# Designed miniproteins, single chains, continued (2), part 57

Each design is a single chain, and the fold is of that chain. pLDDT is the mean over its residues in the fold that is shown.

## One batch from the design tools (miniprotein)

Design m5966
Fold by ESMFold2-Fast:
Structure m5966 (fold): chain A 78 residues (1-78)
Amino acid sequence: PRVPVTAADGSVFALELLKPLDEEIAKLLSEIAAASMAGDLDAARAYLDRLVERGYISEEQARALLERIEAANRAAGL
């Protein structure tokens, strides 16, 4: 399944999950979306690391999304 993640500059990225969505992960995805929109790179990194640890995304997917969030933060003047 794919989930949209909005960054601080208004850019939207698709995050493809390797496992089905459940209630716990839905909450974690909401935290990632909030951190991404707020430009909180450290919080986004911590939440993405948890998704990797639980097998919902790969390390490469987490790295790519963090790079996009960082670029969006720079574009937004953060």
Scores: mean pLDDT 82

Design m5967
Fold by ESMFold2-Fast:
Structure m5967 (fold): chain A 114 residues (1-114)
Amino acid sequence: DEKFQELADRVAQAVYDAALAAGFSEEDARDMAEAMRRQVERLKRDHPEVMKILVELAPEIKPELLPIAVEAAIALASLGASVEEIREVLKKIAEAKSVKEAEEIFNKAVKEKE
């Protein structure tokens, strides 16, 4: 659907921009962005309710935080976290002041499920 495509495009662009900022080549940045699109498509297939939450919250998430939000959703869904647990973690990521804070929220949530 249109909202899913918009989310996939925004996440891929954010990965591309971050890769270029980190000093990767344009070719490597495109490969990384395409890998992220495949992860988003897989999440939609394997965990459609989790994808629905990501689409719902995406307008509230800064572009630089979207890749971390997607990775958190995938990791937590794979660990058997409930839809509501994932929603709460994604809300915390959306409110993060930096990429580092979002990564710390993600890492803590994953460790609590191990």
Scores: mean pLDDT 87

Design m5968
Fold by ESMFold2-Fast:
Structure m5968 (fold): chain A 96 residues (1-96)
Amino acid sequence: SEELLKVGDELALTFVELLESDDEKFVSLTLRLVELMRKLAELLGIPFSELVEKLLDTLKNSGIVRPKLIKLLEYLLEHPDTSLEEVRKKAEELLK
């Protein structure tokens, strides 16, 4: 699917930008990541939590030390149906 490839590409680019960017972009990129992950899960017909788990496992297995992003993904795994406003609050909390 052309839409599946486009959403997948946007997700990959957003994820790379999250890994490379400073804290100033953390909240906005995190919200974009969650929106894209939810859309990708819908297009694939899988639970959002499955994509969160795969991304979290990839980060941990790659030895990528991004504690704020890891904590956010762990939060999403525990609360897969959380609103974007609650995701924003959690991302802002993690910057403290």
Scores: mean pLDDT 84

Design m5969
Fold by ESMFold2-Fast:
Structure m5969 (fold): chain A 71 residues (1-71)
Amino acid sequence: SMEEMLAFLSKYSVGEIYTAVRTTPGLELSPEAEALLRELVANGQPIEALLDYLRGHPEELRKVYEALLAG
């Protein structure tokens, strides 16, 4: 479920999520999601800021979740 994916991701930092996404072969986020993720990392934002965005974007949430499972 979406809540289970969000709960799983809440254990990671934004930097850890960014590294997993960047290093997962063939994974491409939308330009909006990629730009947000880069901004959140650059500004040291907490994971909750990313989770709030992903709650509104279930396809991006699924991609990020799968990247963390692969790493």
Scores: mean pLDDT 83

Design m5970
Fold by ESMFold2-Fast:
Structure m5970 (fold): chain A 80 residues (1-80)
Amino acid sequence: MKEEAEKAIKEAERKIEEAERLLKENPDASLEAQISLGVAHLSLGVAKLLLSKGDYEGALEMAKRAIEQAEEAIRLAKES
């Protein structure tokens, strides 16, 4: 579980970085894309906090939410 949580957090970080790059390249990106990126950052922060407390299941769940929101931000940024 810990290794899965750590792997998901790293994947979330990569997806957030991609979303940030795309939003910088697309100044007309929708408010929805920006909100999804914000939620991804918040979820990643919570995942890292839970990992530090030994809540590996909670960390994994929040990291997966961060990935989903970052992917939504990427999708919306590409549609802008």
Scores: mean pLDDT 85

Design m5971
Fold by ESMFold2-Fast:
Structure m5971 (fold): chain A 93 residues (1-93)
Amino acid sequence: GKPARAEIVGLSADSSGNITVTIRATGESEGLYRIEVVNSKTGEKVGSGEVVLVPGRTSTVTIETSGPAGEYTVTVVNAETGEKVDSGTVTVT
């Protein structure tokens, strides 16, 4: 089958530094996805999560950050291949 693929369909942050990511599987194969959160200014990795998705499903993952207020880059990676499948930015206030 085609490789496991996913897209970010929702991305938000709260005032406590929690980043909520909603991901939809768009590929034809079940996949393990790693969600990585990086401070956009410093490049520091501040959090990560993992989720298994079957085709057509959505899942929501909340990642607690230890970083300061500011912009964070969220990257979704196929954990089996290391391929970046989607990314977005969110602001923690």
Scores: mean pLDDT 80

Design m5972
Fold by ESMFold2-Fast:
Structure m5972 (fold): chain A 94 residues (1-94)
Amino acid sequence: PLSPEQFREEFTRITNKIIETLKETYNLSEEQVAALRALAEEVLERVLADPSPETVRRALEEMRATLRAKGFPESVVDAFVTYLGAALLELQER
């Protein structure tokens, strides 16, 4: 099992790789990249405070809604939420 510090470090590492891949694939602006990082950090802090499946689900759905409100393409929203959700699940299984 990962400590909260190890969870934070691994999640940040995986998230940065996801964001760099999306930046290259979809030609995202620096503002869009910063928004993805900020939302990933919000999800991380919520999950660290309450690692329940319900909190994870709500955090990811709220992130999806925020990205849509900010005008992100649905392909980027779906990819980011899917990959981040998979990363959270994988890290919680460790």
Scores: mean pLDDT 85

Design m5973
Fold by ESMFold2-Fast:
Structure m5973 (fold): chain A 105 residues (1-105)
Amino acid sequence: SELDEIVANLQKAIVEGDTKALAKYFEKFLTLIVESEDPRLALDKLISLLELLGSTQDPALDATLARVVRNNEELVEKLVELAKKEERFDLVSTLNGLKRIAFIE
């Protein structure tokens, strides 16, 4: 599935420190989640990927994620509202944290 391909590419990009692949596939992933009729599985994958990215403590990956959030603030805001609707308050907290970091950088 397209979801499985995007998730696999994001996992690889995070593990390999590939900032270009991270930016490309993360934007595609955010769009796919927002356009999904049932986002629940994709939202589960999103939190897992964000936890994986955070575990690397890679400043280049962190800076890339902040840039993607800044460049896609409207899309991220739609994701926050979607996460609230799906009662994914763990994701709401994480996404608001990313918005705060992206805004101050």
Scores: mean pLDDT 86

Design m5974
Fold by ESMFold2-Fast:
Structure m5974 (fold): chain A 81 residues (1-81)
Amino acid sequence: SKEEEYLKRVKELEKKLKEGKISLAEAARELTRIALDIGDVKAAMIALAAEVDAELGDRDSAEKSLRAAIKRIREKLKEKK
């Protein structure tokens, strides 16, 4: 299903972040796209905030917002089935 594909993409993004293969800003940008694709404007706003914080050098705020966006996207995809 499309929901399963998005969950897999989110999981792959988390793995790449843990392995240092993707930046916080790049991950946040990709999450914003996923959030918009699934119609979750609030998740998109949280992901956008993470990208802005990452570019400003506020790594702690960026990571917190990124984790919040991931959690929201995952919960929404699981509930919308």
Scores: mean pLDDT 83

Design m5975
Fold by ESMFold2-Fast:
Structure m5975 (fold): chain A 96 residues (1-96)
Amino acid sequence: MIDFDKFLEWLERQLANPKRRERYLAKAKEKGYTDLSEEQLRERVIELAQKLGLPKEKVEEWLDSRNYTREELAALVVLLEDIIKSQEEFEKKKKQ
């Protein structure tokens, strides 16, 4: 298990990579996430991060410090959903 600060730094690196950001943004557009308000995207990021074990206050503080655009928040939602899905599928297959 990684430190929360290292995990948030890793997420920042994913969004800082132009090709990776473009892929997640394309998926976000296909899912209709780019049609959501900044507030709705922010709430969804917090909710998904909490499912990964990050405390709400820590995630809110991080988002406030970085001032992400709507497109970056939409890409971040897809990235977090992919992580959660991969983790759940891996755990489910290992347990069976």
Scores: mean pLDDT 78

Design m5976
Fold by ESMFold2-Fast:
Structure m5976 (fold): chain A 86 residues (1-86)
Amino acid sequence: HKRQQLAKRADELLTRAQQILAQIRRVGSPEDVEKAKELYRKGVELARQMYLAIGQNAPMSEVEKILKEMEEIVKEMEAILKKALA
């Protein structure tokens, strides 16, 4: 089902965010680590909102909106990591 696929995608995004955060902690500046921690916390909160929305049978558009916000967080974290490695 589409909702189950979106939930799986959210889990994959959180796993990636966690891995990126671990790498930034190893190679990034204190400022980069702080930004990455803040982004990761937002990602965790969005995932919580997504699971609640799915459980409450919220409109698919709301679930997809949350997923897009999670995707943007991962992209921003990837940008921080790439900058730290340069």
Scores: mean pLDDT 86

Design m5977
Fold by ESMFold2-Fast:
Structure m5977 (fold): chain A 75 residues (1-75)
Amino acid sequence: MLFEEAEKLIKEAEEAIKEAKESENPDLEKLKEIKKKIEEFIRELNEVKKTGLPPEVAEKLNKLIEEIEKLIKEL
């Protein structure tokens, strides 16, 4: 189910962001990989199915991408 995939990505992203913020040496590669996974997931839904996610879930995924980008730029 699309909701289960979105929830899993949200959880993975939130955990990685938390680890990066709490760690003295954040794993930039892990953050980049998670960002890429979220971007690919959104792209597939918009381009292939066009029926995908509720707006609220899509907004959460976009905010996670923005937060990851900010963390990468700060490091």
Scores: mean pLDDT 73

Design m5978
Fold by ESMFold2-Fast:
Structure m5978 (fold): chain A 62 residues (1-62)
Amino acid sequence: GVQAFLQLGLDRASAEELARRLELAPDPELAEKQLVWLLSNTEGSQEEKRRAALEFIERYIA
């Protein structure tokens, strides 16, 4: 949910958008866990983490 993304340093608007997009995945809970793991292991700025998250979601849902 939104709280997991906030804990990773994303702003509320970005966290809410990521959570909503993940709800479209076949397994939203698994997708969230995988995304949280990806972001936890991604070193860089908040912008780089946001970009990586969006690319992950687009590949997972598309």
Scores: mean pLDDT 74

Design m5979
Fold by ESMFold2-Fast:
Structure m5979 (fold): chain A 62 residues (1-62)
Amino acid sequence: MDRLEDYIVGTVSQGLRALGAPQEKVDRAEALLRQYLDAARKGDLDAVQKYLDELGKVVDEA
């Protein structure tokens, strides 16, 4: 896996935990963030928007 991607995902997970998000939401956000980063690298803007919307829902519920 990409070392930078793992660092970004780890940083976001730590931030969500600090905001009181339960582990299930942290795990969901990690999966969505990885999919977002993969879509961004491929230039798939439709997938980027879709994953951002889902990630926003997870963060809003935190």
Scores: mean pLDDT 75

Design m5980
Fold by ESMFold2-Fast:
Structure m5980 (fold): chain A 67 residues (1-67)
Amino acid sequence: MSKEELIEKARELAEKYNGDADKIGVALILRYGAPVEVAEKIGEKGRENGGKITPEEAEEAVREALE
């Protein structure tokens, strides 16, 4: 899956799961084959905000993890 596709899926999952960082990270790995680094970056951003991230933060986490 391309970086752009993972960014789109991260945004969709953030909206679907109401920003639950753990659910977003797990779904990206298990459903879309995202690298562990993507889930780790999502978890990191979630810890700053009580386990929640925005769709925009989810997109940024994928971009930062795959740079």
Scores: mean pLDDT 83

Design m5981
Fold by ESMFold2-Fast:
Structure m5981 (fold): chain A 72 residues (1-72)
Amino acid sequence: VSETVLQQLENQLDELEAKAAPTADDLLQVQVLQGVIDIQLALTTDPATRTRLEALHQRAVALEQKLKEQLA
């Protein structure tokens, strides 16, 4: 996993978290990001990179739950 990929994932989560009026499309985007993070975790053995990806995974899961509550 490259630093560029990690920053891209962080930026995408930051943008989704900043949305005042999230939509169902935003929920789908969060679910896609979770899939990408899971794939990167499966491919990564470096402890520092894994720690950062695990933090991103936790953020994505928390955001998904928040969006599900807001869209219910």
Scores: mean pLDDT 82

Design m5982
Fold by ESMFold2-Fast:
Structure m5982 (fold): chain A 95 residues (1-95)
Amino acid sequence: SPISEEVAKVQKKAQDLLDEAERLLREGIDYDSQGKHEEARRLYQRAIDLLEEAYKLLLEMQKKAREAGDTKSADLMSGQAGIFRGQADSLRKML
């Protein structure tokens, strides 16, 4: 169905955003280890922003999947959104 293709596209975009956030987190940890705490905080904030973007995309897709009667995809999107929000909230507490 068109919704299944849209779900797959959103999952790929969310994964790409997560991969970029993880790269920024690794760079931030490296800067922190060098005493460059201000630069590290900027990288952590960018990682948080990407995780929040992924969260919003997954929530919008969850709503569309549920409206289309695709309960399995809706539940998957909801679960993934919760994980991304949890990661963003955890990072925010470290700032």
Scores: mean pLDDT 88

Design m5983
Fold by ESMFold2-Fast:
Formats: structure tokens, C-alpha cells, sequence
Structure m5983 (fold): chain A 62 residues (1-62)
């Protein structure tokens, strides 16, 4: 289970996501599901971080 602090930060970014940020929205939705293993949980977190980084990088280049 992700810590409440991490969940709060992810929700903040979710609110900033545009409808076209389908990859980010999908990664955030995946994090809401119970993980089957620690490896799966880490994989989901890494995917979400990657998507968030891409969205922020694109916004800064705008």
C-alpha cells in the first residue's frame, strides 16, 4: 500500500493532467489497484513517475 503522503501527491498531479495525458491517467489508475507483489508495486510506481516526468517536461518546453 502506498503511503498517504505519496497518494496525496499523485492526486495533485492527476488534477493537473489534461484529457490527452492518457498515459499518465492510465498509470495513476493502475496505482489505485491492489498490487500482487512488491515487484508489481515498484513497477507501477516507476511507470507513474515516468509518465509524470514526461508530462512536466512537455509543459516546461511549451
Amino acid sequence: MLSPLVQKELEKFRKLAKPDDTELLAALKELEEPPKSVEEEIGRILRAIGALLQVELERRKA
Scores: mean pLDDT 66

Design m5984
Fold by ESMFold2-Fast:
Structure m5984 (fold): chain A 78 residues (1-78)
Amino acid sequence: SATEEALSQHVSEHLQEIGKLLSKKSKEEQEKLMPLVDAAVQRMYAARDRGLRDGLPLAEIRRRLDAILAETKAQIEA
């Protein structure tokens, strides 16, 4: 559906942004951050799937995904 496509694009954009932040780190720092990044990716997919299952508005699902990205970016930059 158009909603699923829009959310998939939104998640892809967030993953690309995380990837760009990681690319600025050393290999050692990237390896240390991988468990955190993996957890964030799982949280994003879970939020998308749960939001769609519960029939949440697209805007609400996007806000939840944005919150996960913001938290993840803060943790990467800490």
Scores: mean pLDDT 86

Design m5985
Fold by ESMFold2-Fast:
Structure m5985 (fold): chain A 68 residues (1-68)
Amino acid sequence: SVVLKVAEAEFERAVEEVRRLMEEKGTDILSGEEARKVVPKATKEEYTFEEVVELIREHIAESLARAL
């Protein structure tokens, strides 16, 4: 469906944004402030790449569930 394709595209873009932020800062860890730029519900002080990706997945899944 179009909704699923859009969700996949949004996930890919968000993950690439995380990679870009990490490369720009020269770090393997994002601050809570940087993570919130990609996922507004981020509440921790620091996030690893894997933790941010999981938050993005959860956010998109929640949004998709509410839209369907």
Scores: mean pLDDT 78

Design m5986
Fold by ESMFold2-Fast:
Formats: sequence, C-alpha cells, structure tokens
Structure m5986 (fold): chain A 85 residues (1-85)
Amino acid sequence: SPEEEAERARLEARIDQALKIIDNILKTSNNPEIKKEAQRAKDKLEELRASLPEMTVEEARHRLNQLLLDEFGKIGKLLAKEKLS
C-alpha cells in the first residue's frame, strides 16, 4: 500500500541518518574503543538495510529501535566518558 511504502521509506531514511552519525564518529574520534563500537553499529545498520525487503514494517521498526538503543547507547556512554576525562 502507499502507506506501507511511505513507512518503508521513513525506515530507510532513519537508517541513512544513523549511518551518517556513525560515519562522522568514525572520522572524528581518535578513541579505538569508540571506533570499534561505531564500526559494529555500522555493520549492523548495513545488514538491517539489506534485510529490509525480507521483513514486515513492524519487524524492521522493532529491529531498528533495538539496534539504536543498544549500539548508540554503548557509543553514547563511551563518548560521555571521553568528554569527562
């Protein structure tokens, strides 16, 4: 449906935005632990993007939300630690 196509496009845009944030972290950080976690997040986002055609919109949304909470949560903690030190 047009509504489902719009939701899939929104999910792709969210993944693209997350990848841009990760690419910026990879370019600007000198911390090897942050770079390692950012690369892991990038790999998982690219895998999710490749798998989108095989998933329902609800599955894709759930997986993206979990990935963002888990991986960006880890990166956020590392960035906060670096800023405070």
Scores: mean pLDDT 86

Design m5987
Fold by ESMFold2-Fast:
Structure m5987 (fold): chain A 81 residues (1-81)
Amino acid sequence: STVTGSFTLEVDGVPVPVEFELTEDSVKVTAVAPSEKVAQQAGDLLSKALEDSGFEVTKKTITQDPKDPKKYIVVIEAKKR
């Protein structure tokens, strides 16, 4: 079964919306950040939280939306250890 949810992560006072998809053995996390620096910080914080929770991060990507220079998409995929 897949469980989806969302929350807001605060990174240096900046609200970063986060969506997640959980399965029995994996998780996919997507965050939207207003700058590359905030995206990198959010990615690092989320990766650490996943690893501290018993997941192994298998993929981490940061991409800028070419139509919106204030939109960076962070995607993290992890599997249960």
Scores: mean pLDDT 87

Design m5988
Fold by ESMFold2-Fast:
Structure m5988 (fold): chain A 62 residues (1-62)
Amino acid sequence: RLSVAQLRARLRELATRVTDPALRARIDAALGRRHSAEQLAQLLLDVGQELASRQPEALRVF
């Protein structure tokens, strides 16, 4: 139950962990547009799941 501002902040944080240029472009596009909280929450979930599957060692980087 995050506000639009909180969801945008979470997307910005997630963008700092993304190395895939296509996924970064998708986040940047979302942050550049006005989306509903529902749309931002869905995007955050999708991006988070894709990041977890493509970068499973995000918590173990040196």
Scores: mean pLDDT 70

Design m5989
Fold by ESMFold2-Fast:
Structure m5989 (fold): chain A 67 residues (1-67)
Amino acid sequence: SMMIVSGEQVERALTRLVTEGVISPEQAQAIMEKVGSGETTVGQVVAAAEEVAGPEAARRLEELLTA
């Protein structure tokens, strides 16, 4: 998806996934490092999440970012 999301939106979604036990704090940090701290696209965030934490984590993250 080419939908734009902020670094704050990504960080909140990753924090939720850590709280739910879907990813580790270390995986959340790795995803943030790959996508950067500024604006990005949902597609770029999902791709980074899949690379770091696998397809299930990427799917859950996409759901949180797109509603």
Scores: mean pLDDT 82

Design m5990
Fold by ESMFold2-Fast:
Structure m5990 (fold): chain A 68 residues (1-68)
Amino acid sequence: MELEVSDLEVLGTGATSVNARALTSATDEVVNAIFFATRGGVLVLTGSGAKGRAVGEAAERAREAAGL
């Protein structure tokens, strides 16, 4: 899974806020979700297992790019 992180800073200044957050499931599966808030809505990307790791790494890079 690949994500572009440069858009987070732009969304953060235009929208009310930018949330790049990795969430873990309370079940036996690890699910990482990234939330992008925009003026047109919310984009949510999810992944579990091996894909969950890639989502988590993308969230960390996105957070750094957004200055969070």
Scores: mean pLDDT 45

Design m5991
Fold by ESMFold2-Fast:
Structure m5991 (fold): chain A 82 residues (1-82)
Amino acid sequence: MEELEKAKEEIRELGEKALAELQAELAARGRALHPEDLKEFEKAVEEAIKILEETGSVEEAKEKLEKSLEELRARVEARANA
């Protein structure tokens, strides 16, 4: 279980760093994440942790997190271009 707990912490840290980087990137372009976007991403991080708990696969958890980031980025871009 030690490796699983460390992997869960790694996924949480990756999520926090990725969200901070996305926020900084968007701010540089005059865009911002809405509170709803933040909640959806937090839920995605929790889902990635569940994948890790169920499969033991850090790779699958990271893929879930990356897909959620791309979906969030696309949502913000869609709002900016509407």
Scores: mean pLDDT 79

Design m5992
Fold by ESMFold2-Fast:
Structure m5992 (fold): chain A 67 residues (1-67)
Amino acid sequence: MTPQELAERLEREYRVLEERRRELEEEAAKSTGKEKEILLTHAGMLEISADTNRHLAAQLRRRVSAA
């Protein structure tokens, strides 16, 4: 697998995680109390995972351009 192909796969996973995060945030907006806190915590974890994939993809794309 080339670094470019890996970057494209990470970007695809980023989009999936972002969609799931939005779904949880929308559900949290309709919830109250402990349920809302749990949903927002889960959404926050997905945001961190999505940002990690986005960052790694960007690094791989830069290395392809530099090589």
Scores: mean pLDDT 81

Design m5993
Fold by ESMFold2-Fast:
Structure m5993 (fold): chain A 67 residues (1-67)
Amino acid sequence: LKDLIHTLVNSEDAVERFKAVEELGKLAKSAQADKALQEALFAKNKEERTEAVQKAIEELNKNIQED
């Protein structure tokens, strides 16, 4: 889980970020979590991406649990 989130935040490769979103989406099992992940994927810069990922982590934590 945390490795996929790390990739989504820090990877400069859009393909790697897309893969991370797909894998996290499979674990999330929630439309709301998927929406948050998509917002993180489409963020324009690192600051926006970090903010969107924090929101995605909150949604994922509700569905998968943090640990």
Scores: mean pLDDT 70

Design m5994
Fold by ESMFold2-Fast:
Structure m5994 (fold): chain A 81 residues (1-81)
Amino acid sequence: SEIDALLARVDALYAEFRRVVRRSLAAGRAALAALRATVREAIAALLNSDLPATVQAGRILRLIGILLDAEAALAAAEAAA
């Protein structure tokens, strides 16, 4: 499904972000921008889906958590530079 593909893409982009942020701040910022864009698409797809509200809420909270963790990791990497 479109949602499953978007969620898989979010997971792949988050894994890439974690890999690159420790090596290059510029690469980390670029990866975070791609992650933010895909999370926005995934949240929009979830809100427009016929999935139960509890499933939508759980998936959206996980996506928000991924973004918060990524933002914190970038901030920590910038502070360490």
Scores: mean pLDDT 89

Design m5995
Fold by ESMFold2-Fast:
Structure m5995 (fold): chain A 100 residues (1-100)
Amino acid sequence: SAQVEAVKRNLLLILEELKQWVEKSDLPEELKKQLIDLINETEKRLKEAKSLEEIQEIVEEFKKKFLELASQMPEDEKKNLETALEIIEQIVKSYMGLPE
C-alpha cells in the first residue's frame, strides 16, 4: 500500500541519518560496529515488511536492542540516540493512527 511504502521510505531515511551519526561519533569502534550492524539488519527487515503492523514490530525490536547497546554509551551520546528513537516511534504511531 502507498501508506506502507511511505512509512518505510521515511524510516529508512532516518535510519541512514542515524547510521551516519554513529559513524561520525566518538563511540568505541566495537560499539559503532554493533550499532551499524543492528541498523543494517533493521533496514533489511523494513524493506521486506508488507504491513504497518510488521513495521511496528520491527521498530519495537530495534528500539529494545538499540537501547541495550546505548546503555554502554556516555550519557550525552545516549540522550541523542534516545531522541532519535523517539522520532522513529512517533513516525510509526502517526501512520498507524495511534495517539502520540
Scores: mean pLDDT 77

Design m5996
Fold by ESMFold2-Fast:
Structure m5996 (fold): chain A 73 residues (1-73)
Amino acid sequence: KPSLLQLANKNLAAMKASITDPAIKAKFTADVDALIAKYQAGELSELQFLVFLISIGAEAIVEERKIEREKQK
């Protein structure tokens, strides 16, 4: 388990900075923290971690696009 987590953390910081909506940012952070905890506990393989990380990122993008479409804030 090399510094994949280290690389992920750098990318995640950049992604968090790009998320404008506080609620989406909070959910993204919580989902990522949960995924990292599972990976560190040995519940996920490196490939599974990457697949789930991509899914979390895609979910954040989808949620941001929904809010941008609605623009209710």
Scores: mean pLDDT 73

Design m5997
Fold by ESMFold2-Fast:
Structure m5997 (fold): chain A 60 residues (1-60)
Amino acid sequence: PRVLSRREALIRFQTFFGLEADGRLDARARLALRWFQRQNGLADDGVLDEATLAALNTPV
């Protein structure tokens, strides 16, 4: 099964949004993550939970 780690998912997300791809969930990354969560119908708490990781791992 191909599942991204939290760090890999965050780096992919940071790259997509033009952020520094350092795998750290700083304030800028959390703000962008909340926007991503909203557009995917998830809770916009900025946390890398299972639902958020699944959404980041799923190709659109």
Scores: mean pLDDT 71

Design m5998
Fold by ESMFold2-Fast:
Structure m5998 (fold): chain A 123 residues (1-123)
Amino acid sequence: SEVEKEVNEILNKLADSIAKAAVDRSYIEPTARELALLIKESKLDKVKLFEEIVRRFMVTLATAPESIQENIAELLSRLAQYLIELGVVSKEEAIEIVTREGKKFEVPEDLLKYILDGIESVK
């Protein structure tokens, strides 16, 4: 279906973005912005899409080597910040989803705090 195609395109772009940002910090800002705009322009349920994206980040963070965890966490933090600024999700929704999924996948507390502190900083 057109919905399944759009979801797959966004999730493939997400996977590519995580891989690039993990090894090169310079990709974090531009890919977070590009992903946020792509999500905003989609015809999908944006909160449900954000939940799936956060879940994929948390699965990645739970299994990632320590050397790349901070870059992946920063990418999620920046993506969530842009989505809040664009009105795609509320700050409250983003905090709830990130906290729930982070705890579910047993992401280290320091990384989860880093992501949440970034989200909470949005004006």
Scores: mean pLDDT 87

Design m5999
Fold by ESMFold2-Fast:
Structure m5999 (fold): chain A 70 residues (1-70)
Amino acid sequence: HMVKVVAPDGTVLEFPADTTAAEVKAAIAERYGVKGVRLYDVATGQELADDTRLGDLPEGSTLYAVPVEE
């Protein structure tokens, strides 16, 4: 399955379940030219640890990425 991630500009991106949070953060940071991003679960508002696999999240989970300002 694919996990949805809302990018900083509001674009919805999809990542495979085999992807880790660290890999998603790196891909979005590179694509958007930011120093880094934090990933949050839309349902819980909790930040994801870097070693979290997207496939370990409940099916239908949506994440959002927030650029690191500092």
Scores: mean pLDDT 80

Design m6000
Fold by ESMFold2-Fast:
Structure m6000 (fold): chain A 85 residues (1-85)
Amino acid sequence: LIEEVRELVKKAIENISDAEKARELFEKALELVDKLIELDPDNELLRSMRFAAEQAIKMLEQGNLETARSIAQSLLEAADKLLKQ
């Protein structure tokens, strides 16, 4: 699950200029993060990842691609940290 989130976020960053595709990828990543939270509801890092994904989608919808990319990069780093735990 978390490796799948990582791949979706990576693809979203690569396709950030294609707002529709990037949004769909972030929404899929958010759905998987929600499933992970159901399995581990006390995990603060997962809740932070959910917030970051929501903010990336919002910034993308507002046309702020640079901020969306920056937030997505932080989300990717959080996924990497979770994989090491």
Scores: mean pLDDT 80

Design m6001
Fold by ESMFold2-Fast:
Structure m6001 (fold): chain A 58 residues (1-58)
Amino acid sequence: DRAALLALTRDPDPAVRRALAESTELPRSEHLALLPELMADPDPAVRAAAGRAYERLR
């Protein structure tokens, strides 16, 4: 559910947002749609994880 995934990008815990970026269970299209938001995350570890996932998926 995209709405539930978008809610996770707003989670106050950066470990949750990093785990979302690193997930291997999401459909490629849904994951790619979420990664730009995570690449703009205030936490540098979340941004790094999202960048790696984006390079892996595209």
Scores: mean pLDDT 78

